# Ledger of designs, part 8: designed miniproteins, single chains, continued (6)

Each design is a single chain, and the fold is of that chain. pLDDT is the mean over its residues in the fold that is shown.

## One batch from the design tools (miniprotein)

Design m20261
Fold by ESMFold2-Fast:
Formats: C-alpha cells, structure tokens, sequence
Structure m20261 (fold): chain A 110 residues (1-110)
C-alpha cells in the first residue's frame, strides 16, 4: 500500500540520516552510493520483491546503479552481497536497513 511504502521510506531516510551524522568523514560519492543502496532496498521492499532471494538480473541492476555513483566494481559486488545478507539475517525492516547501512559504510571506507 502507498501509505506503508511511504512510512518505510521515511523510516529508511531517518536511519540513513542518523548513520551519516555519525560518519561525517564520508565523501559525497560515498553518501550518494549509500542513498542509492537504501533507496533500492525500500523500492524492492515496497514492490514485495523477495530481497533474500534476489535474482541475478536484480543484483546486476543494483551493481550498475552503484557503479554509476562512482563505486568500484569490487565495492559494488561487496555492497550487493551486504544488501542480500542484511535481508537474510534480519526479518525486521528497520533492523535490515540498519545492518545494511552499517555494512555499506564499512565497505565504502575500506
């Protein structure tokens, strides 16, 4: 439903903003990659896509989006892995987004 999707978007935005405030040393490119990753997660969740069992085509799409934000091939692959694993390890949407953002920051920082 549109209302539920909007509530999930606002929650994900809040989580991302909180983590960005804790990591002020992130570059604008790294922030853009994090935003794209979180936006893709919310979009897939709202579309009722099984993120735990993401198709190869969906993984390639996310990888291409991340690379368009200036992420390296290797970092994009690690971020796609973190995206799927965060969903598999966390049944709660908020916990999955929090875990995803934390792992993504670690990958982007090296």
Amino acid sequence: MEKEAEEKRELAKKILEEELKKNPDLSEKQKAALQALVDFFVHMYAAEVDIKNLSEGEKELLKDILKSKGVSEEQAEELVKAFVEASRENDDFEEAVRELVKRAIEILKG
Scores: mean pLDDT 82

Design m20262
Fold by ESMFold2-Fast:
Structure m20262 (fold): chain A 61 residues (1-61)
Amino acid sequence: AEPFASFVEPERARELEERIRRALERMRRAKTTEEIARAIGEVLRAIGELLQLALESRRAA
């Protein structure tokens, strides 16, 4: 219940937030180099999707 998303797509924003949150939690739990590297990859991927979403919102208006 967050009514502060007036210029961001709430559906995609929420999905992305949950994805990023999960990836960050995995990174926090991961203490081995391999697991950390994998978690970083997931975070970078989510950031890429977030950037794409921002670009789309910019093109719409």
Scores: mean pLDDT 69

Design m20263
Fold by ESMFold2-Fast:
Structure m20263 (fold): chain A 89 residues (1-89)
Amino acid sequence: SSMEEADEEAKKLILEAMKAFDAGDYKKAIEYLEKAIELVETNELSKETAAVLHLAVSVALTVAKEQNAPEEVIEALERLLEAVARKEA
């Protein structure tokens, strides 16, 4: 179903964003996070996937803040966290 496709694409985009972040490619990380935000806002996610992503993004945001990531990365992660939290509710 389109929801199952959205679930898998959201997971993929967040994984790619975190890989780019770990590599220090903040521009690429932000591009993937923005794509994930758009996907989450424009598609339905399963509640299970939304809950898993909420936890994953919460952890990623904590790590980004602890590592003093650029403000733009932190802002994109905060926006993504809010978007996935809305889908879980």
Scores: mean pLDDT 84

Design m20264
Fold by ESMFold2-Fast:
Structure m20264 (fold): chain A 75 residues (1-75)
Amino acid sequence: ARKEAEELAEKGKEAFEQGKLEEAEELYRKALALDVGNALAIQGLGLLASHYQEQGDTEKAAALQAQVAAARAAS
């Protein structure tokens, strides 16, 4: 599970770097489903939330921040 979560989080980072924001979000969420404390996925969702905030998508940013807070509280 941990290695699978790490692989998903790494793919999420690659998707984010390629501008595939929805794919990045899905991959990070899958990583957290396998390992709720996965640091890369938590960091990635936080960076993704900041990116949406800068784009003016405050609803999406808020949803991602809620996921980050929940993951940090669970770990």
Scores: mean pLDDT 82

Design m20265
Fold by ESMFold2-Fast:
Formats: sequence, C-alpha cells, structure tokens
Structure m20265 (fold): chain A 79 residues (1-79)
Amino acid sequence: SEDDKLEQVSQLVSQAVSAEKDPEKKREMQELSLKAISAANKGDYDKALEYLDKAYEIAESEEAKKLLEEAKKIVESMK
C-alpha cells in the first residue's frame, strides 16, 4: 500500500541520516529527508526525489548513500 511505502521510505531515510558521522552533514541530510517525506506525503514524488538526490550528494557514508538509493527507488515506484 501507499502508506506502507511511505513508512518504508521514512525508515530508510532515517537510517541513512543515522549512518552519517559528520554532524553538519547529518543535520543537512535530516532537513532534506524531512522535506522529501513531506513532499511524498503530499503526492509530489518528483519534488521528493529532488530532495533525496540533494541528500545523496551531501552523504559521505556509503551506507547512507545505499539507503537513500533504496528510498529513491520506492518513491519512483509510487509515480
């Protein structure tokens, strides 16, 4: 269901932020992740993907990047 996918995206982006070690990057990724989830909840999947792409560019952790890529694939599947 859509709600299940939104919950999974939220969990993945939360885990991605947690995987990041740098406090400044962590904060920026958290802000972008919250914007992405907000956009997805409104059905604006293109905007959600833009925010996830920005979070991916900031991420230094390979684990964080992988989790963000998984979140992006779920959002893409909702279009």
Scores: mean pLDDT 86

Design m20266
Fold by ESMFold2-Fast:
Structure m20266 (fold): chain A 99 residues (1-99)
Amino acid sequence: KQEIIDKEAEITLLIIEAVTAINAAKRGDFESAAEMAERLAKRVEELFGKDYPELAQKAVDALRKASEAARQGKGDEAVKYLNEALSILEEIAEKIRKE
């Protein structure tokens, strides 16, 4: 139960940061959005890459695409990929709760 609680806390913090990155991209703060997306990709791989390899890889790929789109000033694409990553993080959270 403690291990599940710790994982749930970790995924919840990543979800909050993903929402923050989406809001940054929506207001045109592409530098912050790109940096947050890159940091999120690294954290997702470190925390969930072993236990949820397929979902973690999908989230990392979406976050990397979001970072690239943000750096190119493509706000709509950045928001799209960040929302894809958010959906995957929410799926990981649901799987943790079912353990």
Scores: mean pLDDT 87

Design m20267
Fold by ESMFold2-Fast:
Structure m20267 (fold): chain A 84 residues (1-84)
Amino acid sequence: MTAYEGETVTVTFEGLPDGKYTLRVTLTNSDGTKYTATFEVEVKDGKATVTLSGLPQTGTVRLELLDEDGNVLASATITVKPAP
């Protein structure tokens, strides 16, 4: 998936058992600097929606939805390009 700097991106994960999961977000800037953050996400009716607003820098954003054992159940990668 491709987005521009400053955009809002919505990612929906589907086909998952209902419950609480850990969302791991890894931002890798174009200069190679990495930032990782984790959030608790609740899956309802088999889906979870994640909204990322104001993508700050060119690089990549990797989203990984983890179960209680740390297994990746779903993932998405967003390539962030400079604003035109």
Scores: mean pLDDT 75

Design m20268
Fold by ESMFold2-Fast:
Structure m20268 (fold): chain A 91 residues (1-91)
Amino acid sequence: SPSKAFLEIESLVAMGYMYVGLAKLFLKQGKSEEAIEAAEKAIELAEEAIKRAEEALKEGKISEEEAEEVKKEAEEVIREAKEIIEKAKEL
C-alpha cells in the first residue's frame, strides 16, 4: 500500500488537476481573469507537491518511483495550467 506521505502529496496533485479543470471551465466561458487565477493555483499546488516529494524522498518516506510519479504528474498539471494562462491572455 502507498505510504501516508505519498498519499498526502498525491492529494496536492489531485487538487492541482481539479484547479486545471476549473480553469478550463472558466476559459470556455470567456472568464479570463478567473481562468488565470485557477490555473495559477494549480501551478502553486503542483510546485508544492514536487517540493514535498523531493523532501520526502530525502527523508526516506517515499520511494524513488513514487517521487518520479509525483513529479511527472505535477509537471503535467503545470504544463496544462500554463497553456490555459496563455489562451486566457488572448481573450
Scores: mean pLDDT 90

Design m20269
Fold by ESMFold2-Fast:
Structure m20269 (fold): chain A 90 residues (1-90)
Amino acid sequence: MAALEREITAGVAEIARAVGKLIAEITGDELYERIGELLARAIELREQGKTEAADKVVELVRKAQEALDAGKYDEARKLLEEAEELIKKA
């Protein structure tokens, strides 16, 4: 039943958003909030059967996190923008 699955997916997505916001508040880095939001949107896309788009978004977020860990903020921002564009097209 779509309703129960949607509620579970919404709960997991909200946890991703909350964690991203918490890390952003602790670190002062807004990019972590964007990462949380993108992961939440990827979970929602996967639930809608848009698995290819969801997997691509997760891969871009992973690369953005690696760029952030390396101090490459411009590369991280570009990767997050690419993920946001994929969500808009999906």
Scores: mean pLDDT 77

Design m20270
Fold by ESMFold2-Fast:
Structure m20270 (fold): chain A 60 residues (1-60)
Amino acid sequence: PLSFTATFPTVEQAIGAALIAIGEDPEAKVTVSGTTVTVEAPDTPAGRRAIAAIRELAAR
Protein backbone atom coordinates (compact mmCIF):
# COMPACT_ATOMS: atom_id res chain seq x y z
CA PRO A 1 0.00 0.00 0.00
CA LEU A 2 0.97 3.64 -0.60
CA SER A 3 1.09 6.01 2.39
CA PHE A 4 1.85 9.70 2.83
CA THR A 5 1.51 12.01 5.84
CA ALA A 6 1.58 15.81 5.62
CA THR A 7 1.00 18.70 8.03
CA PHE A 8 -0.76 21.85 6.78
CA PRO A 9 -0.76 25.41 8.20
CA THR A 10 -4.50 25.35 9.05
CA VAL A 11 -7.27 22.83 9.79
CA GLU A 12 -9.20 24.19 6.78
CA GLN A 13 -6.26 23.44 4.45
CA ALA A 14 -5.91 19.95 5.97
CA ILE A 15 -9.61 19.22 5.39
CA GLY A 16 -9.38 20.59 1.82
CA ALA A 17 -6.38 18.36 1.09
CA ALA A 18 -8.19 15.32 2.52
CA LEU A 19 -11.22 15.99 0.29
CA ILE A 20 -8.97 16.27 -2.79
CA ALA A 21 -7.33 12.91 -1.94
CA ILE A 22 -10.74 11.23 -1.52
CA GLY A 23 -11.82 12.74 -4.85
CA GLU A 24 -8.82 11.13 -6.60
CA ASP A 25 -9.42 7.73 -4.94
CA PRO A 26 -12.67 7.16 -2.97
CA GLU A 27 -11.18 3.86 -1.68
CA ALA A 28 -8.27 5.67 0.00
CA LYS A 29 -8.13 5.71 3.80
CA VAL A 30 -7.79 9.37 4.78
CA THR A 31 -7.27 10.38 8.42
CA VAL A 32 -7.28 14.00 9.58
CA SER A 33 -5.88 14.82 13.03
CA GLY A 34 -5.81 18.56 13.60
CA THR A 35 -3.63 19.94 10.78
CA THR A 36 -2.10 16.54 9.89
CA VAL A 37 -3.46 14.41 7.02
CA THR A 38 -2.53 10.75 6.46
CA VAL A 39 -3.51 9.07 3.18
CA GLU A 40 -3.28 5.30 2.74
CA ALA A 41 -4.15 4.11 -0.76
CA PRO A 42 -3.87 0.94 -2.87
CA ASP A 43 -1.08 0.86 -5.47
CA THR A 44 -3.45 1.66 -8.35
CA PRO A 45 -3.51 4.62 -10.76
CA ALA A 46 -6.19 6.29 -8.57
CA GLY A 47 -4.24 5.58 -5.37
CA ARG A 48 -1.05 6.99 -6.89
CA ARG A 49 -2.97 10.14 -7.91
CA ALA A 50 -4.31 10.58 -4.35
CA ILE A 51 -0.79 10.35 -2.89
CA ALA A 52 0.63 12.67 -5.58
CA ALA A 53 -2.09 15.26 -4.93
CA ILE A 54 -1.38 15.37 -1.16
CA ARG A 55 2.37 15.47 -1.77
CA GLU A 56 2.03 18.40 -4.19
CA LEU A 57 -0.33 20.32 -1.87
CA ALA A 58 2.07 19.82 1.07
CA ALA A 59 4.96 21.21 -1.04
CA ARG A 60 3.22 24.62 -1.40
Scores: mean pLDDT 81

Design m20271
Fold by ESMFold2-Fast:
Structure m20271 (fold): chain A 57 residues (1-57)
Amino acid sequence: MVNPEGLKQIPDEDLEAAARALGRHYGLSDEEIERLMSLPKEQRREALIEAVERATA
């Protein structure tokens, strides 16, 4: 299971790599991952957390 605090602590520089790795791990499609990556970086963290929480709920 994913630690939400760990996701919040990911630096912006690492967030793109984390989104791709976690997306693949939790079965997000390439389209979903690219949608997350198309968001402004401030929104990418929130969207990544939401996507992971949804996948792990």
Scores: mean pLDDT 70

Design m20272
Fold by ESMFold2-Fast:
Structure m20272 (fold): chain A 98 residues (1-98)
Amino acid sequence: SMLEILETMKKAVEQAIEALEKGDKFEAEISLSLARMALNIAKKLSSEMPPEVQELLEEIDELLDEAEKALEAGDLEKAKEYLERALELLEKAKELLE
């Protein structure tokens, strides 16, 4: 279900944030890759979702892209900020589907 996909993405983003708090760039990159895979599945299935959820998924995609760029630049604090914003949007998307 879409809720299960969003929950998988949320857990991956939370793991990425935890890795960044520990300074573990490699663990953060792995967790971000998992979040990206979950997002790709969600977007593929998004045509069946309300337009508001589709818009939130596009905003999450932009935030994950910015987090990836910050991580590549070695800015772990900025990467964490983008991921925390992505978590807020993920919770909103889940709430709209409940």
Scores: mean pLDDT 88

Design m20273
Fold by ESMFold2-Fast:
Structure m20273 (fold): chain A 85 residues (1-85)
Amino acid sequence: MEVIELVARREAEELWELLKEEVEANEKGEFSIEDIVELLRKLGHSERHIEQLEELLKKVANEKGYVSEEGLIEAYVELGRLQAL
């Protein structure tokens, strides 16, 4: 496993735990892109980081804009790969 993938996975897992504490999940235990973005803003992430992640989250979200834990991990791994360039 790539170091970038390991770091990104850890960051996604840490954010997922915070989402479970701060935000109400849907019936399937998923969070909306809007709620994920709001939490990142509250945590002091840069607007550039939030915009890049939001684009990636839209690719893994369902038709209603909800993201699973696996989807969040996938988005963070892809963001990590883009940042390594």
Scores: mean pLDDT 82

Design m20274
Fold by ESMFold2-Fast:
Structure m20274 (fold): chain A 90 residues (1-90)
Amino acid sequence: SVEERLQEILAEARARLAAGAPVEDVASEAIGRIIELLVRERAPEEVRELAIRMAAEVVAALNAGASADEVLAILERGVEEMLRRLREAE
């Protein structure tokens, strides 16, 4: 399901950050995979808009010198909100 794949993307991002991977690379890959997944699976427009807003928040945080933990927290909050909206749309 879309929900399972969103959780898998988040879990992979968390694991890569824990292993010391560059935060910009991990965030960029996770965001790209989330947006591609939502577009390909024809997710509701509101969920796709949440992903775009999450991406903008991550970019702003990175430009402000945010830590890997701070970026991960943004990704976790964004994915949880997307999951909530997907459950409501079914």
Scores: mean pLDDT 86

Design m20276
Fold by ESMFold2-Fast:
Structure m20276 (fold): chain A 72 residues (1-72)
Amino acid sequence: MRPELSDEEIDALRKEIEERFGVKVSREQVRAILEMARAIDEIGLDLAERFVKEGRIKPEHLSPEELARLAA
């Protein structure tokens, strides 16, 4: 598992969200958003491996753009 984000990284993201969207968020909310993003990334990897294993995508033809198009 990837290491936990530092409090400094979380605080930087909180400030960016407040600046861009005018919404005040807690450190816990930022952590939840990052955990969700990580889960989506893991699902993407699982889906890629599954498609290669099923013969839908050849390893030599795997690209992020083509994978996204086929997953949609």
Scores: mean pLDDT 64

Design m20277
Fold by ESMFold2-Fast:
Structure m20277 (fold): chain A 66 residues (1-66)
Amino acid sequence: SSLEKAIREYAKKLGATKEQLDAVLEAAKEYNLNIEQALMALRIAVSGGLSPEGAREAAKYVKKNL
């Protein structure tokens, strides 16, 4: 899907961990994020050095506010 491709490409560019990438991919599907929201969640997770659970919470936050 275009969503999954965009997330994977941006994760590589940001230097995301596999665990952060997997968490954002799962959360994007679960919370029905669009591309912009998913990339923002990924950026927050990477810049904040977040755990997988923290990355999921970032995705949930983005869904509510963006």
Scores: mean pLDDT 88

Design m20278
Fold by ESMFold2-Fast:
Structure m20278 (fold): chain A 88 residues (1-88)
Amino acid sequence: DEVLAIAEKALADPTMTRILRLLGENRALTGAEIAERLGLSQSTVSYHLRKLEELGVVESERPAGSSTRVYRPSREYLRLAAEAARAE
């Protein structure tokens, strides 16, 4: 049910889907890099990244001595995405 809820939210919001796909193809990105690559405003990206973190599908970290936060897909999300790809 949790997996279905996440899938329904991602499907209902194309921006969330695009962010998740981009993060799946990269090791880790800043919000600014995501905004640049997807042609979105930083505020739009920040809003969606916050929602994805609340869903537990994206993780964020601020490295020691850095003012920049980096984002990556969670291990749980990567596992679910791989399983979903096998069903296609």
Scores: mean pLDDT 72

Design m20279
Fold by ESMFold2-Fast:
Structure m20279 (fold): chain A 62 residues (1-62)
Amino acid sequence: GLKIAVAVAPAPKTSPNELTLRVGDTVLVLKELDDKWWEAKSLNTGETGIVPASTLKVVSER
């Protein structure tokens, strides 16, 4: 199922394809691209992008 995660650290934007996250933002994990980067959709803004997996804590799976 789709994983829901919460940002536990800010995701610093270093390129336009990265998702900007603040601590406490919720995301839907769409794809685990590798061990460092996941594709996610912000449930706060609706934006989609890549984020460092280390900034996210999975809280539920649908």
Scores: mean pLDDT 76

Design m20280
Fold by ESMFold2-Fast:
Structure m20280 (fold): chain A 64 residues (1-64)
Amino acid sequence: YEKKLKELEKKIKEDPDNAELWTKLGEIYYKLGKLEEAKKYYEKALEIDPNNEKAKYLLELIKE
């Protein structure tokens, strides 16, 4: 996950308004068991795109 995380962070720096990238970052933190970080990144994705179905689903999955 470390290599994937660094690649994703680079993409987010290049395109910080891309809700899909923030959702993917949240998924990595969810897989690492860092649920609070995952929640924050899903919330960030929804701030950018309130209709992002994947971010809504994943946020519901962690029960917040």
Scores: mean pLDDT 79

Design m20281
Fold by ESMFold2-Fast:
Structure m20281 (fold): chain A 67 residues (1-67)
Amino acid sequence: SLEKGKEVTEKLMEKANEEAQEKLRELQEIVEYLQNHPELSEEEKEKLLEEAGEKALEFGRLLAEEA
């Protein structure tokens, strides 16, 4: 769920480096926008989810480089 994703995102920010924190913040903003705008069309939601996926991938890459 979006609520669980937001909680996980907040916890990961505490461990992430500066670059990863920025990507995670961007991801959180997209998730919050989706949650606060249920009136968005399915097409608009898909585009935002795609952007969120790209941010998550970038975050994951940065996190893996630190591990």
Scores: mean pLDDT 73

Design m20282
Fold by ESMFold2-Fast:
Structure m20282 (fold): chain A 58 residues (1-58)
Amino acid sequence: MEEKIERIKELLEKFLEAAKAGDVDRANQIDLEINEIIKELTPEEVAEVRKLFDELTS
C-alpha cells in the first residue's frame, strides 16, 4: 500500500473510533486531515481509498 493510502487508512480507523465514541470534535479534525490528503491523490488512488472505506465500514 502506498504511503498516502496507508496514512488515510490509519486516519479512517481513528475517525470511525471517534465517531463511535460520539467525539464529534475529534472526528471533524480527523476528517479535515483525510480531506487534505485526498486532494493530493490521483483518480486511481481515490478508487483505492473508496475500497478501504467500504472494507472498514463493512
Scores: mean pLDDT 77

Design m20283
Fold by ESMFold2-Fast:
Structure m20283 (fold): chain A 63 residues (1-63)
Amino acid sequence: APLAPEVRAEVQRLAIEAEKAAAAGNYEEAARLYREAAELARRAGDERGAATLEARAEELEAK
């Protein structure tokens, strides 16, 4: 199911900050931000979106 617009905006904002951290080489911070986005998505009922965000966090932690 699609996220509520306000929740989607927060998830996108966290993902953008995570990519900025990753670009700076701060992979632990990037993974943390993606996990925060995943938790927000889960609380809103978007389990598939949350799983995608969690997988991205795991990829960044592996670097």
Scores: mean pLDDT 82

Design m20284
Fold by ESMFold2-Fast:
Structure m20284 (fold): chain A 83 residues (1-83)
Amino acid sequence: RKKELYRRLAITALEMAIEEMKEKGITGKAMEYAEEALRAAEAGDLESAIKYAEEALRLAEEAGDTMTAHYLRIAIEYLKKAL
């Protein structure tokens, strides 16, 4: 089903955002929200996944972390398509 494909693509994008943050040594609230978004997406709780990913995106944008923000925007788009 297309919705299941979009959920898997969102999970991949969230994993890429988390890996980018790990490579940069980013911790704290931004990482916590990204990890919560990943857990929610894996559990099929797409509404919570979107909310956590949007919080992580806001923090990444405030920090000027353009690559993490890019992956989070991709994840949010796919999560919305998975609804």
Scores: mean pLDDT 87

Design m20285
Fold by ESMFold2-Fast:
Structure m20285 (fold): chain A 60 residues (1-60)
Amino acid sequence: MAELRAFGERVRRARDAAAQSQAAFARALGLSPATLSRVERGEVRPTPEQRARLLRALGE
């Protein structure tokens, strides 16, 4: 739980820093806006492919 929440917070902060909406950020990463919203809230564990795209957005 704490792990997913912390990851979601990092994703949200990166998106806020880029001044992007959830829809725009999700589109850039090839994710649905609904999936991105749930990941940012720490409600779901992203797939390995989704996690890789998100980590790239975080500079990792």
Scores: mean pLDDT 78

Design m20286
Fold by ESMFold2-Fast:
Structure m20286 (fold): chain A 59 residues (1-59)
Amino acid sequence: SREELEKEIEELEKQGVRAYLAGDLKSLAEILERIAELEEKLGRHEHAKRLRQIAQSLK
């Protein structure tokens, strides 16, 4: 459901913040790609595209 997807995104965002603070850019990039997939399922295609671009920039 939409609510289940939004809750999963919120949990991944918390994990992303922790990865960023730890300087773990590889994990951050992977988390952002996971969030982008869920955003796309919610129909938020522009937001998903931006997240993928950010993830690629962290390589």
Scores: mean pLDDT 88

Design m20287
Fold by ESMFold2-Fast:
Structure m20287 (fold): chain A 81 residues (1-81)
Amino acid sequence: SSAAAQAAAQAAADAAAARERGETLKNEMVSRGASLEEVRRAAEEFRAEGAASPSALTATVMHETARDMLRAVEEALRRRA
């Protein structure tokens, strides 16, 4: 139905916005040399927000984005060690 198509399009748009927000935060944390504690807190907040989402797509994207944030900061710290 057209209503189901609109709901799917809105869920996709919300997920894309969440991904962009997470990428922006990830890049900011990497560029300013955020601590491991700081990125873990940010990742936990993203996971919690995703888990509270009514959209499974948004929840998945936010979970993946949280993982990517942790991975990016851990990688940056390893390169500086």
Scores: mean pLDDT 82

Design m20288
Fold by ESMFold2-Fast:
Structure m20288 (fold): chain A 120 residues (1-120)
Amino acid sequence: ASEALLERLKNVLSAIKENLDDTDILEELLLELDALLSEIQENPSLHLAILPVLPELLDVLELLLSQPNLPPALEIRLYSLSLDVLVLLAQLPPELVPPELVERAKSLQSAFAQRLGFDN
């Protein structure tokens, strides 16, 4: 059910915030987040339901970007996740997506790309 998927998403976002210093748990949580975003992307019926959660998703990714000394594997995962968010935003009805969410997602993707040296 869409409600169960959204609750899983909220729980993963909460768990990431609680485990910012545990790189092993964080890797597992980011893998689950990637899988959840893929499920949402493939299910248009979830697109309207995800809209209220997008600001918290971006807040969590911005929090992760602010962390010092992230392992390269996590930075690569975060770059991939930022691209997944941009793809998801592009699939949503444009009239329902605040322009600031698109700008935040683009800024995140650019920042992670820069940290990985992909900005050249």
Scores: mean pLDDT 80

Design m20289
Fold by ESMFold2-Fast:
Structure m20289 (fold): chain A 67 residues (1-67)
Amino acid sequence: GPAPLTPAQRQELWAAYYRERDRVARGEITPEEARQRLIDYAMTVLGLSREQAEALLEEIDAREAAL
């Protein structure tokens, strides 16, 4: 199966998520652009697969929606 995500990878994607969310809140980028930027960052900088990036971002979205 795919290797599990490291705590560092999870933490860095969570931090990136909040940075991009703040940019959307300020009207600097669209939610769609923010999502694409997060996937690209996760794959190119953090070394995640697309599937791992999308799964973790869905986890983050679900947690934020529950607040």
Scores: mean pLDDT 83

Design m20290
Fold by ESMFold2-Fast:
Structure m20290 (fold): chain A 55 residues (1-55)
Amino acid sequence: SSLEEAIRKLAESMRAAGVPRERIVAFLESLARHYAARGDEATAAAARRVAEEER
């Protein structure tokens, strides 16, 4: 989805900036919790999926 693509591009830019994979995963998991807490489960699910792909 376009939402997953946007989050995937964010993860790619973090890697390009030298952020370790484990920190990218932790960030995406935090992002998912943040959006879930605000009722945006679609964005939360997309962030969790990208986090799993980065593992």
Scores: mean pLDDT 85

Design m20291
Fold by ESMFold2-Fast:
Structure m20291 (fold): chain A 58 residues (1-58)
Amino acid sequence: SLEEAKEALEKGDYDRAIKLLMKVLAENPDNPEAVRMLARAIAKKRGDPEAQARADAL
């Protein structure tokens, strides 16, 4: 769920957050919160502050 993905992001477990968000998007592809969170999780995992800034602007 989105709540579990948020908890994973807060704990720095980006791999778990990405897996949870991909499951949410597989069932609800038009969920803008899940899209935004997935972009942020990927950016944080890659250590790309520019991508993270772009995701935060979504």
Scores: mean pLDDT 76

Design m20292
Fold by ESMFold2-Fast:
Structure m20292 (fold): chain A 99 residues (1-99)
Amino acid sequence: VPLSEEEKRRLAEYYLQLGMYYLKQGKYDEAIKWFEKALELAPEEWKPRVYVQLGKAYLKKGDYDKAIEYYEKALELSPDNTIAKQGLEEARKKKEEAE
């Protein structure tokens, strides 16, 4: 049965909350899984928020290339997003330090 737009929004919010729960637990792979599910159902205006959370999860996991990718995606949709700008700067710095 296809989901209604209201059901998609409700599930996207639930999956986003689950991702944030696992992120706080240090379970980065689980957090990423739930953020990816949230992204599939999220309305366009929420996608920058989900991309920022994916960037944070990959940054904490030490996958700096993926963190950069997701922060850049957030900035493509929301160029004034200060959290994404800060995250991108941190991820680039961490990548340079890891080389």
Scores: mean pLDDT 87

Design m20293
Fold by ESMFold2-Fast:
Structure m20293 (fold): chain A 73 residues (1-73)
Amino acid sequence: TEEKKEKALELIHQAVRALAEGDRKGAIEYLEKAAELAPPKAKEYLEKAREAIEKGDTKKAIEYIQKAGSEIL
């Protein structure tokens, strides 16, 4: 359980890095992988973050990613 949380947080960190680099596709792939390991509420936030990225709303995506991280911690 803790190992899955650690991996989910690592994937979230990689998604944030990908967004900073302008790699939207990579960010979405990392968020999808993180969602597979995340608790249900964190998964919902990660799915909303993915939708925000697809709509080009980077600020909203970061807000949802932060909420997901808080649910995993």
Scores: mean pLDDT 85

Design m20294
Fold by ESMFold2-Fast:
Structure m20294 (fold): chain A 77 residues (1-77)
Amino acid sequence: DIDAGVGYIQYGVGLLLEKKGHYEEAAELYERAAELFERAGDLAAAAEAYRKAARIYREKLGDQERAAELEARAAAL
């Protein structure tokens, strides 16, 4: 499954960037990974990736609106 494979790579890079404090880039990669997992039918992986992006937007970037959108997206899966 190409979408799941690419999603996994983007998720892993997101984890590394988050560890290094590159929060905006990490959140963007988690969102991309979530979209790919959703397309692959891996709804649990998609929900987790959306929630990781939402946490960064809320806690590190101060973007409450974007965080709420991503939490709602995860809950709808």
Scores: mean pLDDT 87

Design m20295
Fold by ESMFold2-Fast:
Structure m20295 (fold): chain A 59 residues (1-59)
Amino acid sequence: TAEETAKKAGELARKMGASEEVVEQVKKAARTALAAGVSPEAILAAVPDIVAAVERQLS
């Protein structure tokens, strides 16, 4: 489900050392990507890139 994918993306971000603020933004990005038709597998593979993009926005 969308929530399971978002949760797993957040867990991967936490494992990478991301802050809770970054984790929540990664989960939001994962839900948005799923709504846009991106596959769960592609989203999970992209988590490191999503973390980097979110960190750049939050500085």
Scores: mean pLDDT 81

Design m20296
Fold by ESMFold2-Fast:
Structure m20296 (fold): chain A 87 residues (1-87)
Amino acid sequence: SLLEEAKKLLEEAEKALAEGDYKKAFELALEALRLLLKITDDKELILKIIAYILEAIGLELEGKYEEAAKVAIEGAKEIIKKIEEKK
């Protein structure tokens, strides 16, 4: 499923972050957020995903890849948890 694909991208992003590959971590976490945007119809979750994407991209444009990766990873984790909490 797209949700399982997003979870795998998040796991790969967390590994890249731990290895100090901040740009790779950012790109993988951002892709996870983009997949999450395709699978949710919850307006509040859609707005949160967009907000996390914009914040992470803003940090990346400033060359702050570590901070960008952390924001994108945190966002993806929160959104996945909220999707799984809705039965």
Scores: mean pLDDT 88

